# Designed miniproteins, single chains, continued (5): the designs that were tried, part 105

Each design is a single chain, and the fold is of that chain. pLDDT is the mean over its residues in the fold that is shown.

## One batch from the design tools (miniprotein)

Design m19869
Fold by ESMFold2-Fast:
Structure m19869 (fold): chain A 91 residues (1-91)
Amino acid sequence: AIAYNNLGVIYQSLGNNKEAEAAYKKALELNPNFAEAHSNLGVIYQGLGQHDEAVAAYKKALEINPNYAEAHNNLGIFYQLLNNSDEAIKH
């Protein structure tokens, strides 16, 4: 699981969002409770303009690990980009 998540991070840093998505999904196939992979998949969906899928992925990461600061920060920034100050304040 960790190796596929790391591979996804590398693809994402290179702008290869489709390959990053596939790698994160493979990480989640091996470990469905991998909060970091759910959060990273949310960033990919956000970059692809799939806003509902991005929110769902971030919320899933927080369901698995409620104290996962990265997912809270990413969700907060995302809500700010949607011009939703109330949700951004919560995250």
Scores: mean pLDDT 74

Design m19870
Fold by ESMFold2-Fast:
Structure m19870 (fold): chain A 59 residues (1-59)
Amino acid sequence: SKAKENAFKEMLKNVKKDIEEASKELGGKEAEEGINNVIKILAEELGLSEEELERVLKA
């Protein structure tokens, strides 16, 4: 279970970095909107608050 949580957090962190980099090239509000939706879904699935997950990703 811990390994899954860690994997999810790390994957989201990497995805967010990729989205941020890609959105810089694409001019992507749409890309940012997509990642925000994923954060919401995953926070709910992990039983974490959106705030908690967002903090991890911003770190």
Scores: mean pLDDT 67

Design m19871
Fold by ESMFold2-Fast:
Parts: C-alpha cells; structure tokens; sequence
Structure m19871 (fold): chain A 56 residues (1-56)
C-alpha cells in the first residue's frame, strides 16, 4: 500500500470499528448510548495501553 498514510488510515478505521462494536455491545446490555460510548472508550484505552507495554 501507500506507505505510512495508508497504514494509519487502516489503523484508524479498525479502531473506530472496534469502538462502534463495543458501544453496541454495551447498549445491548441496557446502557445509555453516552454511557456505552464512555465504557467502550475506556476499554479500548486500556487495551491500547496493554498492547503498547507488551508489544507496541
């Protein structure tokens, strides 16, 4: 692909898809959309930190 820009775009797209999936999951459990989004963001932030410390 076209270097760093394409890799970054793919990463951002995947991150957004993961965030959307987590948000939908929490909403399915009965949480408000805003609270679901906040939980999803917190989970994603923890996952990213763990990956950064382990392999990133």
Amino acid sequence: SAGKAAALAAFEAEREARLAALTAGFQALGFDPELARRFAESILAVEEEVLRRSRA
Scores: mean pLDDT 78

Design m19872
Fold by ESMFold2-Fast:
Structure m19872 (fold): chain A 82 residues (1-82)
Amino acid sequence: AEATVAAFERHLADLERAAATARAAKDVAGLEDVLATAEALIEAVRAYAARETDPAARARLEEIAARLEELAAEVRAEIAAA
């Protein structure tokens, strides 16, 4: 459970760095790639949360999904503004 949560936390951090890189480069295609990856990761983390038997680990996975949804919303707005 903790290893899975830690892996998704690392993926979120990697996506935040990728978004920052694309923003600095004004790379709209890079932002679109970040959005697609975030959407896939939200689906994956929620699927893991649904199968998680530890309520504490499930809550942490759901929190990660919420943070990914926030990132996806920000990136979607930035793509629309570009």
Scores: mean pLDDT 86

Design m19873
Fold by ESMFold2-Fast:
Structure m19873 (fold): chain A 56 residues (1-56)
Amino acid sequence: ELEELSEEEEKVARELIELIKKGASGEEVAKKAREQGYSPEKGAELAMLLELKEKE
């Protein structure tokens, strides 16, 4: 990917991924995304982008 996540976006994405790995429900993940000022859909997108970046 040529586009990089900002430091703030990476931080939010990591927090969401950590919640998922700890067995948090989709509701908890969505709530965390909203608390950080992101929609649940945008939060999921950020988490996916960070996972793709780290899995490379």
Scores: mean pLDDT 71

Design m19874
Fold by ESMFold2-Fast:
Structure m19874 (fold): chain A 58 residues (1-58)
Amino acid sequence: SKALDLVMDALKAFEAGDYEKYEELVRQAAELLGLEIDPNASLEEKLARVWEKVVEHL
Protein backbone atom coordinates (compact mmCIF):
# COMPACT_ATOMS: atom_id res chain seq x y z
CA SER A 1 0.00 0.00 0.00
CA LYS A 2 1.30 3.46 -0.96
CA ALA A 3 -0.22 4.91 2.22
CA LEU A 4 1.62 2.34 4.36
CA ASP A 5 4.90 3.12 2.56
CA LEU A 6 4.39 6.85 3.23
CA VAL A 7 3.70 6.18 6.93
CA MET A 8 6.82 3.99 7.22
CA ASP A 9 8.91 6.72 5.57
CA ALA A 10 7.34 9.29 7.93
CA LEU A 11 8.33 7.22 10.99
CA LYS A 12 11.89 6.94 9.63
CA ALA A 13 12.02 10.73 9.17
CA PHE A 14 10.71 11.24 12.74
CA GLU A 15 13.46 8.98 14.17
CA ALA A 16 16.01 11.02 12.17
CA GLY A 17 14.65 14.27 13.69
CA ASP A 18 13.34 15.50 10.32
CA TYR A 19 9.95 16.73 11.55
CA GLU A 20 9.27 18.80 8.41
CA LYS A 21 9.57 15.69 6.19
CA TYR A 22 7.59 13.68 8.72
CA GLU A 23 4.66 16.14 8.61
CA GLU A 24 4.72 16.30 4.78
CA LEU A 25 4.70 12.48 4.44
CA VAL A 26 1.85 12.11 6.98
CA ARG A 27 -0.09 14.78 5.02
CA GLN A 28 0.46 12.86 1.74
CA ALA A 29 -0.72 9.60 3.34
CA ALA A 30 -3.83 11.34 4.70
CA GLU A 31 -4.67 12.79 1.26
CA LEU A 32 -4.23 9.36 -0.34
CA LEU A 33 -6.65 7.88 2.25
CA GLY A 34 -9.17 10.74 1.87
CA LEU A 35 -8.65 11.89 5.46
CA GLU A 36 -8.97 15.47 6.70
CA ILE A 37 -6.31 16.28 9.30
CA ASP A 38 -6.68 19.18 11.71
CA PRO A 39 -3.63 21.41 10.97
CA ASN A 40 -3.62 22.44 14.67
CA ALA A 41 -3.26 18.83 15.86
CA SER A 42 0.09 17.61 17.23
CA LEU A 43 2.41 15.61 14.95
CA GLU A 44 1.66 12.54 17.08
CA GLU A 45 -2.13 13.03 16.76
CA LYS A 46 -1.84 13.45 12.97
CA LEU A 47 0.13 10.21 12.65
CA ALA A 48 -2.23 8.29 14.97
CA ARG A 49 -5.24 9.23 12.80
CA VAL A 50 -3.48 8.18 9.57
CA TRP A 51 -2.17 4.94 11.14
CA GLU A 52 -5.67 3.98 12.34
CA LYS A 53 -6.99 4.25 8.75
CA VAL A 54 -3.99 2.40 7.25
CA VAL A 55 -4.55 -0.53 9.66
CA GLU A 56 -8.31 -0.62 8.84
CA HIS A 57 -7.52 -0.71 5.08
CA LEU A 58 -4.99 -3.60 5.34
Scores: mean pLDDT 79

Design m19875
Fold by ESMFold2-Fast:
Structure m19875 (fold): chain A 67 residues (1-67)
Amino acid sequence: SSEKKKKEEALEWIEKKMAEAIEKAYKEGVFSDEERKEFDKKVGEELAKEMEKKGYYDLAEKFRNGK
């Protein structure tokens, strides 16, 4: 639906901005490679929980799987 498409676009935008912020912090030496991977997993799990609260189980599974 149109509403689902808007939600998907918003989530893609958020993911992109989060990835950019992590990349910047990594280049500044704030995060190690391992810390970055752990942070990505944690963010994916938190986003999955928020999607489940809204009933978007398909999107939640994608965030958990990191794909």
Scores: mean pLDDT 72

Design m19876
Fold by ESMFold2-Fast:
Structure m19876 (fold): chain A 56 residues (1-56)
Amino acid sequence: MEQLQRQLGQVSRQLRDTQIELAKAEAAGDTESVKRLTEEVKRLQQQLDELQRQLA
């Protein structure tokens, strides 16, 4: 139980940080980083959804 709650917090923070990096890459026109960070955001969103479902 505590493990899932801790993972939820960790993933949420990672998602926020990755979204900030994605915004920076977009502003810089770094298309390679944008593609990588977009995939990372999608992965983290999927993990967050799974953890939320397990906690429900």
Scores: mean pLDDT 82

Design m19877
Fold by ESMFold2-Fast:
Structure m19877 (fold): chain A 69 residues (1-69)
Amino acid sequence: MITVARVVGLTEEAKRLLAENAEEARRVVDEPLSDLAAELLAQELLAETAVRTGVPASALRAELERLEA
């Protein structure tokens, strides 16, 4: 199981991975996405990052929202 201190560290790595994946998706998709398509893409990024890092989706959701801002 992941300790609180480790979760904080992995959140920073997860933030970096989310930003990288978002940039790659932007390069592939030259057209605006529908709200549904954007939501599904966000869900995939969160799920993959959660599996990879063990960070809960709620923490990743907050980081993704701040990256969008």
Scores: mean pLDDT 61

Design m19878
Fold by ESMFold2-Fast:
Formats: structure tokens, C-alpha cells, sequence
Structure m19878 (fold): chain A 60 residues (1-60)
């Protein structure tokens, strides 16, 4: 149903938001490590995907 799809998209968006926050926290904690740049990029990508999923849910 549309309701199940909408809830699924919003839930996935919430998960991506939490994942993005964790990635940014790791980038800050490991700022002196080469991997910090990758965590920052992962956080930015997760934020973008979460935004797209919320927009898709809004279109239903």
C-alpha cells in the first residue's frame, strides 16, 4: 500500500540520517587519520540519500 511505502521511505531516511551523523562524528574523532575524509564523504552521501527518500515519500 502507499502508506506502507511512505513509512518505509521515511524510516530509511531516518536510518540514513543517524548513519550520516555517526560518519561525521567518526570523521571529527579521526580527523588526523586519512580515513576521516572518507567518513565525511559517507556522511554527506547519507544526508543526500535521506533527503531524496523524504522527498519521494512526500510525492506519494
Amino acid sequence: SLEVRQVSLLSAGDILEVGGETSFELAERLSDQPIAEQFRRDGEEARRRGEELREEAERL
Scores: mean pLDDT 86

Design m19879
Fold by ESMFold2-Fast:
Formats: sequence, structure tokens, C-alpha cells
Structure m19879 (fold): chain A 99 residues (1-99)
Amino acid sequence: AMDARIEARARASPHFTPEEWALLDAVRAGDRAAQEELIRRSAEKGYPVGKLGLEALEAGDWERAQRLARVLVDNKLIASILIDIGDQIDKEIEERRKK
């Protein structure tokens, strides 16, 4: 389950704004407007899951749209962790170059 450990690690990352975390929390709580907003933002950025979510919204397939919105939340949590790890690696490389 993508529960307490992944979420705690993702929220410890400084790379997402309080507004972005509030949107993800609203999506997870079942807020329909938040789910539609996350899908639209992701589709505008060209993400395949976002585009599929937009197609589901346009077709009136709300069950599919909700499932795809949950996938987008999971992808954002993982991305938050990966960006933080990348920054730590870059910092270590830069420190080694100063010798």
C-alpha cells in the first residue's frame, strides 16, 4: 500500500507548494472539482494519464476519471521523492568537484 511511509517521505520534500499538496489532499478526499482540476493540469502538461482522464471526463465516464485521478496523485507523490533524491545526488557531485 502507498500509505504512511511514501506519503511522509513525499511531504518532507520541499519541491511541491502548499497549494499543490492541498489539491492532492482534496482529490484523495473525493472532491470532484479537485479531481477534474488535477486531470486538466496533467493533460495540459501532456502527461498520457492526464489526457486519458480528460477523455473520460468528456465522455462522462466519471468512474474512469476518478481512477485516473488517483493514478495522478500516486505519480505526484513518487515524483516528489525522486526530485528530492536527485537534488541530494547533485549536491554530492558538486561537493566532490570542490576537491
Scores: mean pLDDT 76

Design m19880
Fold by ESMFold2-Fast:
Structure m19880 (fold): chain A 84 residues (1-84)
Amino acid sequence: MTAEQARKVAELAREAAEAARAGDLERAARLLAEASAIIQGVDAAELLPEALEAVRATPAEEVAEAAEAGAEMAEAKAKALEEA
């Protein structure tokens, strides 16, 4: 993962948190699948069914909190990679 990829993961995770709080669970799942795809080096479409199931099974506030935590971790990783 590059610093640019980590920064993009942080952006996607923040947007997913906003979508979850807005009640757009399908958009939240798509954004989380895209972020996870960058981390895992796979196609986001392969992760989307699992992300949809997870988001639908989890309260929107918990999805948003998890996505925000993921964004903070990705930002920290991007900074570490830029300094390395």
Scores: mean pLDDT 82

Design m19881
Fold by ESMFold2-Fast:
Structure m19881 (fold): chain A 87 residues (1-87)
Amino acid sequence: SDMLLQIEIAEQLIEEDESAKEKLLELAREKAKEAGLDEEEIEKFLEELEKKLEEEIKKLKELIEKVGKEKLLKELEKAREELLAEA
């Protein structure tokens, strides 16, 4: 589900900080190719995704400052488990 993907992205960004952005963009390119998107659609998708990831990194840095990295990771794990149980 889209929510599970968003949680996975957030966890990667928290654990690896900005260094995870490149890896996530590579994964997104591969998944878009698997989905049968053409090159123009892939480039547009990646441009939008990069902007969203930069905004998410900024938000996550603010949350880490307020509540701490470990607490955020535990909350994301709980959210993932709840979503998987509902699937």
Scores: mean pLDDT 71

Design m19882
Fold by ESMFold2-Fast:
Structure m19882 (fold): chain A 55 residues (1-55)
Amino acid sequence: DELKKLLLKNEILSLYLDGKSQKEIGEELGISPSTVSKYLAELKKKYPEFFKKLE
């Protein structure tokens, strides 16, 4: 389901911008930290300009 994947990625991004660690995001969303890491890597590749302001 593309919509569920999109919503999950948006939630991961929001929590990451709040300063949450991959472990904390995984615990909050009930997913593995490796899944969080995978989606964050995909988001950073697709929207690098969005992450540039944080670095």
Scores: mean pLDDT 76

Design m19883
Fold by ESMFold2-Fast:
Structure m19883 (fold): chain A 55 residues (1-55)
Amino acid sequence: VEELYQKGLEYEAQGKLEEAIKALEEAGRIARKNGESSPVVREAERRLVRLLATS
């Protein structure tokens, strides 16, 4: 999930909001399936909410 989170941040930095949203959604989905609650998962969820609110 960390790799997907990193890709999401990279896409956001490049202005590719749609790709960033997809990567962050996938990271969150995998984390929930595995029962993960790491800081990186929380940050991915917060970033996703912000991107959805602005796009």
Scores: mean pLDDT 75

Design m19884
Fold by ESMFold2-Fast:
Structure m19884 (fold): chain A 55 residues (1-55)
Amino acid sequence: TEEEKRKEVLEKIREALKLVIEDLEKTRSDDPGTQKTIELLREKLEEIEEEIKKL
């Protein structure tokens, strides 16, 4: 179904976001921009997890 396809895509996006967040946390950067980016990505991750739960 289209719902199953959408869920699969969202799960792939979720995994990609987790990897990006992990990589940014590993950079040893204390740059404020990096910290803000991590915060925004974590917010997006939560949003995607909510969408998956609704499907």
Scores: mean pLDDT 80

Design m19885
Fold by ESMFold2-Fast:
Structure m19885 (fold): chain A 57 residues (1-57)
Amino acid sequence: SNLEKGKRLIEQGKYEEAIEELKKAPDSPERYRNLALAYAKIGKLKEAAEYAKKAAA
């Protein structure tokens, strides 16, 4: 799945590629948590906070 591909890319430190794969996944709290993590890793803290908020909703 795109979620699994995105998680694997995060493990490899390929955060921008992970974001692109995660954006193709269906909406879910797990998708939003992984998007928040990937954005935080590349220093995009505003985007990370927005996705973390969506994951908690």
Scores: mean pLDDT 86

Design m19886
Fold by ESMFold2-Fast:
Structure m19886 (fold): chain A 69 residues (1-69)
Amino acid sequence: KAAEEFKKLLEENKDKLEDFLYTSLMTAIRFGSSIDELRQVIKFSGAAGSSEESIKTAEELLKEAEERA
């Protein structure tokens, strides 16, 4: 359920996320990634050059999804 809430939050905030980060997270959700695995995807995207602002936004949305579940 948390991953489904996160998917909705990502779709609602697509314009606030860089395309690479958005696509990576949506793909991970599609393949059944856990919340901890989604957190690792965010961390990896940061290391790969995604902006700190996009990373922070994704982390805040993931936390909100966890709190809603």
Scores: mean pLDDT 81

Design m19887
Fold by ESMFold2-Fast:
Structure m19887 (fold): chain A 63 residues (1-63)
Amino acid sequence: MDEELRRLLEKALGIKFDEEAMEELIRRVKETLGEDFDLSTPKPLFTALRLLRREGLLERVRA
């Protein structure tokens, strides 16, 4: 699950995340949607994107 979400985020944004930033982002998504969130919907991806902007984690990602 975590690896699948990571792959989706990196593919969708065309960028590579710092490991620490990725772990923090996944943890925040789980806190928001619950641990058993459904990757077949766009909701986890959009939640992660909103959290990236709100938490300032975009400064910790790289191309």
Scores: mean pLDDT 68

Design m19888
Fold by ESMFold2-Fast:
Structure m19888 (fold): chain A 59 residues (1-59)
Amino acid sequence: RDYRRLRGKTVEEIADEAIRLAKELGMSPEDAVAQIVGGAGLPVETYKEILPLVKEKLA
């Protein structure tokens, strides 16, 4: 999957993609967010902002 398309997207749009990935592949929130952020080449700050949002929505 090419996650580079997520560059310049909002935190909410990136979080929604991470939630989708976690549900489709049975990944933990941490793994899903890491795959999205790493795959898109986004900064560590984006990971820290999105992870709590994804955890909340998957709980």
Scores: mean pLDDT 77

Design m19889
Fold by ESMFold2-Fast:
Structure m19889 (fold): chain A 67 residues (1-67)
Amino acid sequence: MEEEIDRFVEEVIEARKTLSKDQAIAEIARLARERGLTPEQIARLVSAVMNDLPEEELRELVREILK
């Protein structure tokens, strides 16, 4: 499941390179709500898209997505 979700996010980013990081996060948030993703799964998706993101910032984004 993690590998499948990570690949999905990478494919979306690759196909839509016009998307900003914020837009990519918004898409992940929508997907998380539609599919009922856990905080751990959301963190995995965000970290896969933004591999240079600090852990503190990653946790903040996951919280924002879950709000």
Scores: mean pLDDT 66

Design m19890
Fold by ESMFold2-Fast:
Structure m19890 (fold): chain A 61 residues (1-61)
Amino acid sequence: MSEEELVEELMKKLGLSRRQAEGALTLLREVGPALAARYLVAVGHLSEEQAALVVELFERL
């Protein structure tokens, strides 16, 4: 899976804008998927179910 494919899947499955999806990918790379997903849930950007999906998709890179 490419980074562009991950951005498109985040937009499609989570309803994120391209900017939000790119920001999420940057955060996932900077702090790792577990901490990034937890942060995004805590700030209200994602549900816990959406965060689990983000982790799964990132692990497929």
Scores: mean pLDDT 77

Design m19892
Fold by ESMFold2-Fast:
Structure m19892 (fold): chain A 59 residues (1-59)
Amino acid sequence: MEKLREDTKKSEEASKKAVEEAKARLKAGEITRDEMIDLAGKKAKELSGAESGGSAPTR
């Protein structure tokens, strides 16, 4: 039974990608440090199975 392992790996990879994108946006001056941290945290939480559809407005 490896579906949980795959989910964990997927979450880690997606978190890395999200953090990298957030850092790139921070470097470009599109977002602040606080927003970068918040985005990374929200992404990690969602990937961990905590879905919160009541978050900020979508784009």
Scores: mean pLDDT 67

Design m19893
Fold by ESMFold2-Fast:
Structure m19893 (fold): chain A 87 residues (1-87)
Amino acid sequence: SELEEFEKKLEELVKISKDKFEELVKNNEPIESLENVKKQTLEELEELKKEAIKKGIDEKKVEELKNKAEEEIEKAYKKALEELKKK
């Protein structure tokens, strides 16, 4: 279903963002690199939301799932930021 495809895309986006944050921490990259990945990921999240609504998925359900994914991305970003500040 369109809803299941949207959920899979959100899960993949969250996973990719977490992997990118972990790689940036491992490589001791500047905090600005972390901020850039976060910005790009949130922009991709907004595009996934727009496409889901265009495909006729319930707007309230789309917003709920998007907000959950955004919270996971924010949590991963904050964890990575704390790890970089310790180095």
Scores: mean pLDDT 87

Design m19894
Fold by ESMFold2-Fast:
Structure m19894 (fold): chain A 62 residues (1-62)
Amino acid sequence: SFLETLDELLESEVGDVMTKEQALELLRKAGASEELIEELEKRLPEEISRGDLLDLVEELLK
């Protein structure tokens, strides 16, 4: 699944916190839709934790 792929990428490629640019690149790499990327660009802070990113993505997929 998309969320499973994203979680694996976060575990391998980032520490506890990532920049907005890193988050968007990992989302694209995981196969996020352009609509999801556009929504996340509006909502993401300059820095975000792995857990907060996963929570935000999960909420937007509901």
Scores: mean pLDDT 81

Design m19895
Fold by ESMFold2-Fast:
Structure m19895 (fold): chain A 80 residues (1-80)
Amino acid sequence: MMTAEEKIEKYEKELEKDPNNALAWVRLGGAYLRLGKPEEALKYGEKALEIAKKQFGGDPRNGLYLAAQILIKEAKEALE
């Protein structure tokens, strides 16, 4: 199975091709959170939320919007 570091490299390459891929930003932030890097996880979660709001009008029922918000919350809790 892929390690968190291998997942980061994969998602970074996906984002080089499509920086508007909100799911890739969520997955990248989640991998950084698993590595104990909540500041980076927060940054990428906020980027995912920004893209999801732009694409879906900020509907909190949208799965990508919800996933980005959960990631941001978990990263902020890890920083407290």
Scores: mean pLDDT 79

Design m19896
Fold by ESMFold2-Fast:
Structure m19896 (fold): chain A 65 residues (1-65)
Amino acid sequence: SMMAEQEALARARDDILAHLERTQPPRSEADRQAHEAQVDASVAAGRRALPTARETRRASLEAAR
């Protein structure tokens, strides 16, 4: 279902943004916009390689342990 794929990408977007806000808190409005642009680029790449994006998320979570 396209809806389930969109939900997965939305969750990935939220996770990436939350991670960036925690590890690289925006120092200015420009930094915040840069974070949003980075997340948008990552999500766009994920749309082209959805199965790889899901596997990358799993690998990232395991590497963080």
Scores: mean pLDDT 67

Design m19897
Fold by ESMFold2-Fast:
Structure m19897 (fold): chain A 74 residues (1-74)
Amino acid sequence: GNDLTALSALMAGQYYLKQGNYELSIFYAEMAIKYSTSPEIRARALEVLSDAYEKMGNYDLSERYRKQAEELRA
């Protein structure tokens, strides 16, 4: 189902983030958002995007994704 696909993509995004592969981390985090109906999965994927863009030096985009993740948890 979409939720299992989204969770698998989220796990891949987190894995590649830890490895320093920010391009693949972003790819899988965006896939998790696309296929997720869960606010929790979407919030966690947005956090992966925020962290990846921060590591790449894009602080404006990182802050934007961080705020979107916080809004989904409010």
Scores: mean pLDDT 88

Design m19898
Fold by ESMFold2-Fast:
Structure m19898 (fold): chain A 100 residues (1-100)
Amino acid sequence: KKEELEAKIAADPTDAQAWLERGHLYLAEGKYDEAIKDYEKAIAIDPNNWEAWFNLGVAYYKKGELDKAIEYFKKAIEVATGPEKRIAENMLKVLEEEKK
C-alpha cells in the first residue's frame, strides 16, 4: 500500500524497489506525473533497472506523450539483458505504428 511504501522510502530513500512499487500504485490511480517522479527516482538509484525505464514509457504513453514514451521504451531496450527486452520491443512497434 502507498502509506507502507512512503514509510519504506522515508526509512531508506535508496530502496529503488520501493520507489518503483509506489510508481506502480500512482500509475494504477491515473496519477501519471507522480508515477513519473517515482520512476525517475528508481532509475537515479539503479539506471540499469529495465522495469523503471519501461514504466516511464508507459506513464508518458498514458499521458498521450507518444514521442517521450517511444524514447523511454528505447532506453528500456538498451538496458534490458533478458527476455524482458522483447516486451519493450513489442510496445515500441505498437507505438511507432500509431505514430505512422
Scores: mean pLDDT 83

Design m19899
Fold by ESMFold2-Fast:
Structure m19899 (fold): chain A 92 residues (1-92)
Amino acid sequence: MEAALEAARRALAAGRFEEAAAHLDRALEAALAAGDERGIAEVLFEAGLFYAALGRLEAAEGFLERALEIYRRLGDEEGVARVEAALAELRA
């Protein structure tokens, strides 16, 4: 998962959007297979940032809201704060 998220971030920074999307899909598959709820929230958060960078604001908001629900359920205050900040930026 982490290696795939790092690869997604690098691909996005290089403007290689199809590669970034593929790495995000791989990261999500790994988190789901592991039953890693925090990992699933992390991938959804990164997907939200990715779609925001592409200007797909409705898709970005959907991913971020799903990540927020998971972080709230886990009591992850840092995760909640990161997602709320990203949502505020999209809604500004």
Scores: mean pLDDT 83

Design m19900
Fold by ESMFold2-Fast:
Parts: structure tokens; sequence; C-alpha cells
Structure m19900 (fold): chain A 71 residues (1-71)
């Protein structure tokens, strides 16, 4: 389900050290079907060192799956 995917994305982001505000912004972008915004926010977290490249790639795949399910 979309909810399970979003929970997994939130879990990975929190483990990396993203704030609750940053987590909610990314989840909101996905729910709003704004893939470009979700990707920009994810790249920003990666550049800040809050997630690894492996975590960023995993979240990116999960976000695409969630966006496909929200159509």
Amino acid sequence: SVEEILEEIARILREGGASEEEVEEILKAIRDKDGDKAQRLLVRLYLQGKISVEQANRIGRLAREALELLE
C-alpha cells in the first residue's frame, strides 16, 4: 500500500537524521504527486549528509512506486 511505502521512506529518513519537518515535507510532496519537489528535497538531504547514496537510491525507488500507485 502507499501508506506502507511512505512509512518505510519515513523510517529511512529518520534513521539518517532528517528532522520531522523534512520527513513531512517529502511525504507531502509524494502525496501531492509532486515528484520533482520530492526529488529536490531528497537530493538536499543527501548533500547535507543526512542520508547515504544507498538510502537516497532506495527512497527514490520507493517514492516512484508510491507515485505510480497514487495515479
Scores: mean pLDDT 86

Design m19901
Fold by ESMFold2-Fast:
Structure m19901 (fold): chain A 67 residues (1-67)
Amino acid sequence: MGELSEKGIEAFNQVREEISTKTFPDLDTAVADGVKLAKKKTEEAGLSEEEKKRVLALVEQVVKSDW
């Protein structure tokens, strides 16, 4: 299933929390910043490539939904 590990959930929550404190001029900037942060957090957490992609997709979806 497309479920996240505890590390994946932690990385996603860290990205979501940090993004929620920021304002962006446009959707493209918000998505780019979110994806960049997600890449950094998932890499630091030592997640698999599949799980990194899953976290990145969720961050992009959440940013687009909140915009």
Scores: mean pLDDT 76

Design m19902
Fold by ESMFold2-Fast:
Structure m19902 (fold): chain A 84 residues (1-84)
Amino acid sequence: MVSEEEVTVGMAEIYYGVGLLLFSKGKYEEAAETFKKAAELYLEAGDYEGAGRAYEKAAEALEKLGKLEEAAKLREEAERLRAK
């Protein structure tokens, strides 16, 4: 039986993978939003490590866009989540 948590983690992994693809193609705005969606899904599933990793990737995409202040906030959030 597939639990809600298992389905949610699976969806988070798909969004994370799509974010990586978008990032590799230079679509940094789309990548940042996709990684944020992955992080939200990881948080819903209680996967704080996955959420932190996704926020770190979103921050990297924002840094490529020159949105350094937004990127710094996401890196701080990622550090807090990975410490849980």
Scores: mean pLDDT 83

Design m19903
Fold by ESMFold2-Fast:
Structure m19903 (fold): chain A 81 residues (1-81)
Amino acid sequence: AALEAELRALTAEVAQAAAEGAEAAARDPSLADEIAAAAEAAMAHLQRGLEDPATAEAHLAAGRAHLAELRRLVEAQRAAI
């Protein structure tokens, strides 16, 4: 129950960060591919965690790491504009 709630909350955070990254990439596409790849990786891990409870903790941890990288890339892209 708690892990599922965390996976769903992170899924929403990844979607928000991806939207912010898309807005930044629209002004300067320099990191567009890296932002898209980080968002896809984060989302894929969180989706797998929701589908397989046995690996949910590992996928939650991986999703958090990819979300952190996504946020770093978005901030770097914004700083370059």
Scores: mean pLDDT 84

Design m19904
Fold by ESMFold2-Fast:
Structure m19904 (fold): chain A 90 residues (1-90)
Amino acid sequence: SKVEQAIKAFEDELKERLKALLRRYSPEEVRQQMKRFLEIQIEHLKKRLEKTTDPEEKEVLQALIDYLNRKLAEIDDPEAFEKILEELRS
């Protein structure tokens, strides 16, 4: 589905961003930078959702907002964040 494709694209982008940041910054600095990035992305998607009239686009945007809010919650939890880092190393 378009929702699944959009979520996967974001997942891949977030993994690449995490890998790039970890080359330059400590895990805690990366966590804080990723939180800011996700907050900015959520705000942009919310603004797009307000402007769109297409029901299919609304469904995709809402699913992305929900996905990013879950990722933001995971990054806010240091233990969950460490599991994300372990998955990136495997």
Scores: mean pLDDT 85

Design m19905
Fold by ESMFold2-Fast:
Structure m19905 (fold): chain A 72 residues (1-72)
Amino acid sequence: MLKELTEEIKKYLAEGNIAGVVGYELRALGAYLDGNYKEAATILEAIAEAEPNPPESLLKKLEEAKKKAEEA
């Protein structure tokens, strides 16, 4: 699951398909708002692993989602 998501996001980045990457970011946000913190953390982790220089805002969101997933 995580590896498959990371590979698909890497492919989108390589193709310049920013819309595909943004789609995953929106899916992670939707999961977080639904209280599905484990899914949100998994998607955010896949994006962070696919990005060569993930922004600090993404890493902070990932850390928060992981913390919420552990509390649930």
Scores: mean pLDDT 79

Design m19906
Fold by ESMFold2-Fast:
Structure m19906 (fold): chain A 65 residues (1-65)
Amino acid sequence: EREELLKKIEELGKEAAGALARGDYATAAQLLRESARLHEELGDKESAERARRGADTVEALAAAQ
């Protein structure tokens, strides 16, 4: 159901923000990739691409740690 997927995306965003706040970039990147997958399932390619780019950026930060 679309509303359940949107709620899960919102929760993933909050969890990713929490992970970023404590410097856990690897977890944040994984949460953002899951969010991108759910956006893709909803047919929102633009939001999925934005989340994927965010995950790539955060993964680069994790690799630098």
Scores: mean pLDDT 82

Design m19907
Fold by ESMFold2-Fast:
Structure m19907 (fold): chain A 67 residues (1-67)
Amino acid sequence: SLEEEARELLEKAEEAIRAGDVKKAQELIKRAEEIVGQLANAGRYKTASELVKRIQELKEEIKKLEE
């Protein structure tokens, strides 16, 4: 499912962040954001909102690595 794909991408993004691979993490987050858009278009708003919150948390972690 799209939800499972998005969750897996975000788990891989977190692993990339822990490895210091910012470019890989950003690419995985971008793919997850595309799936979030598809879920929102399908009316899956609660799931999309939960994934957006996780994406924002991961983006903040990336910012800390770039300092």
Scores: mean pLDDT 86

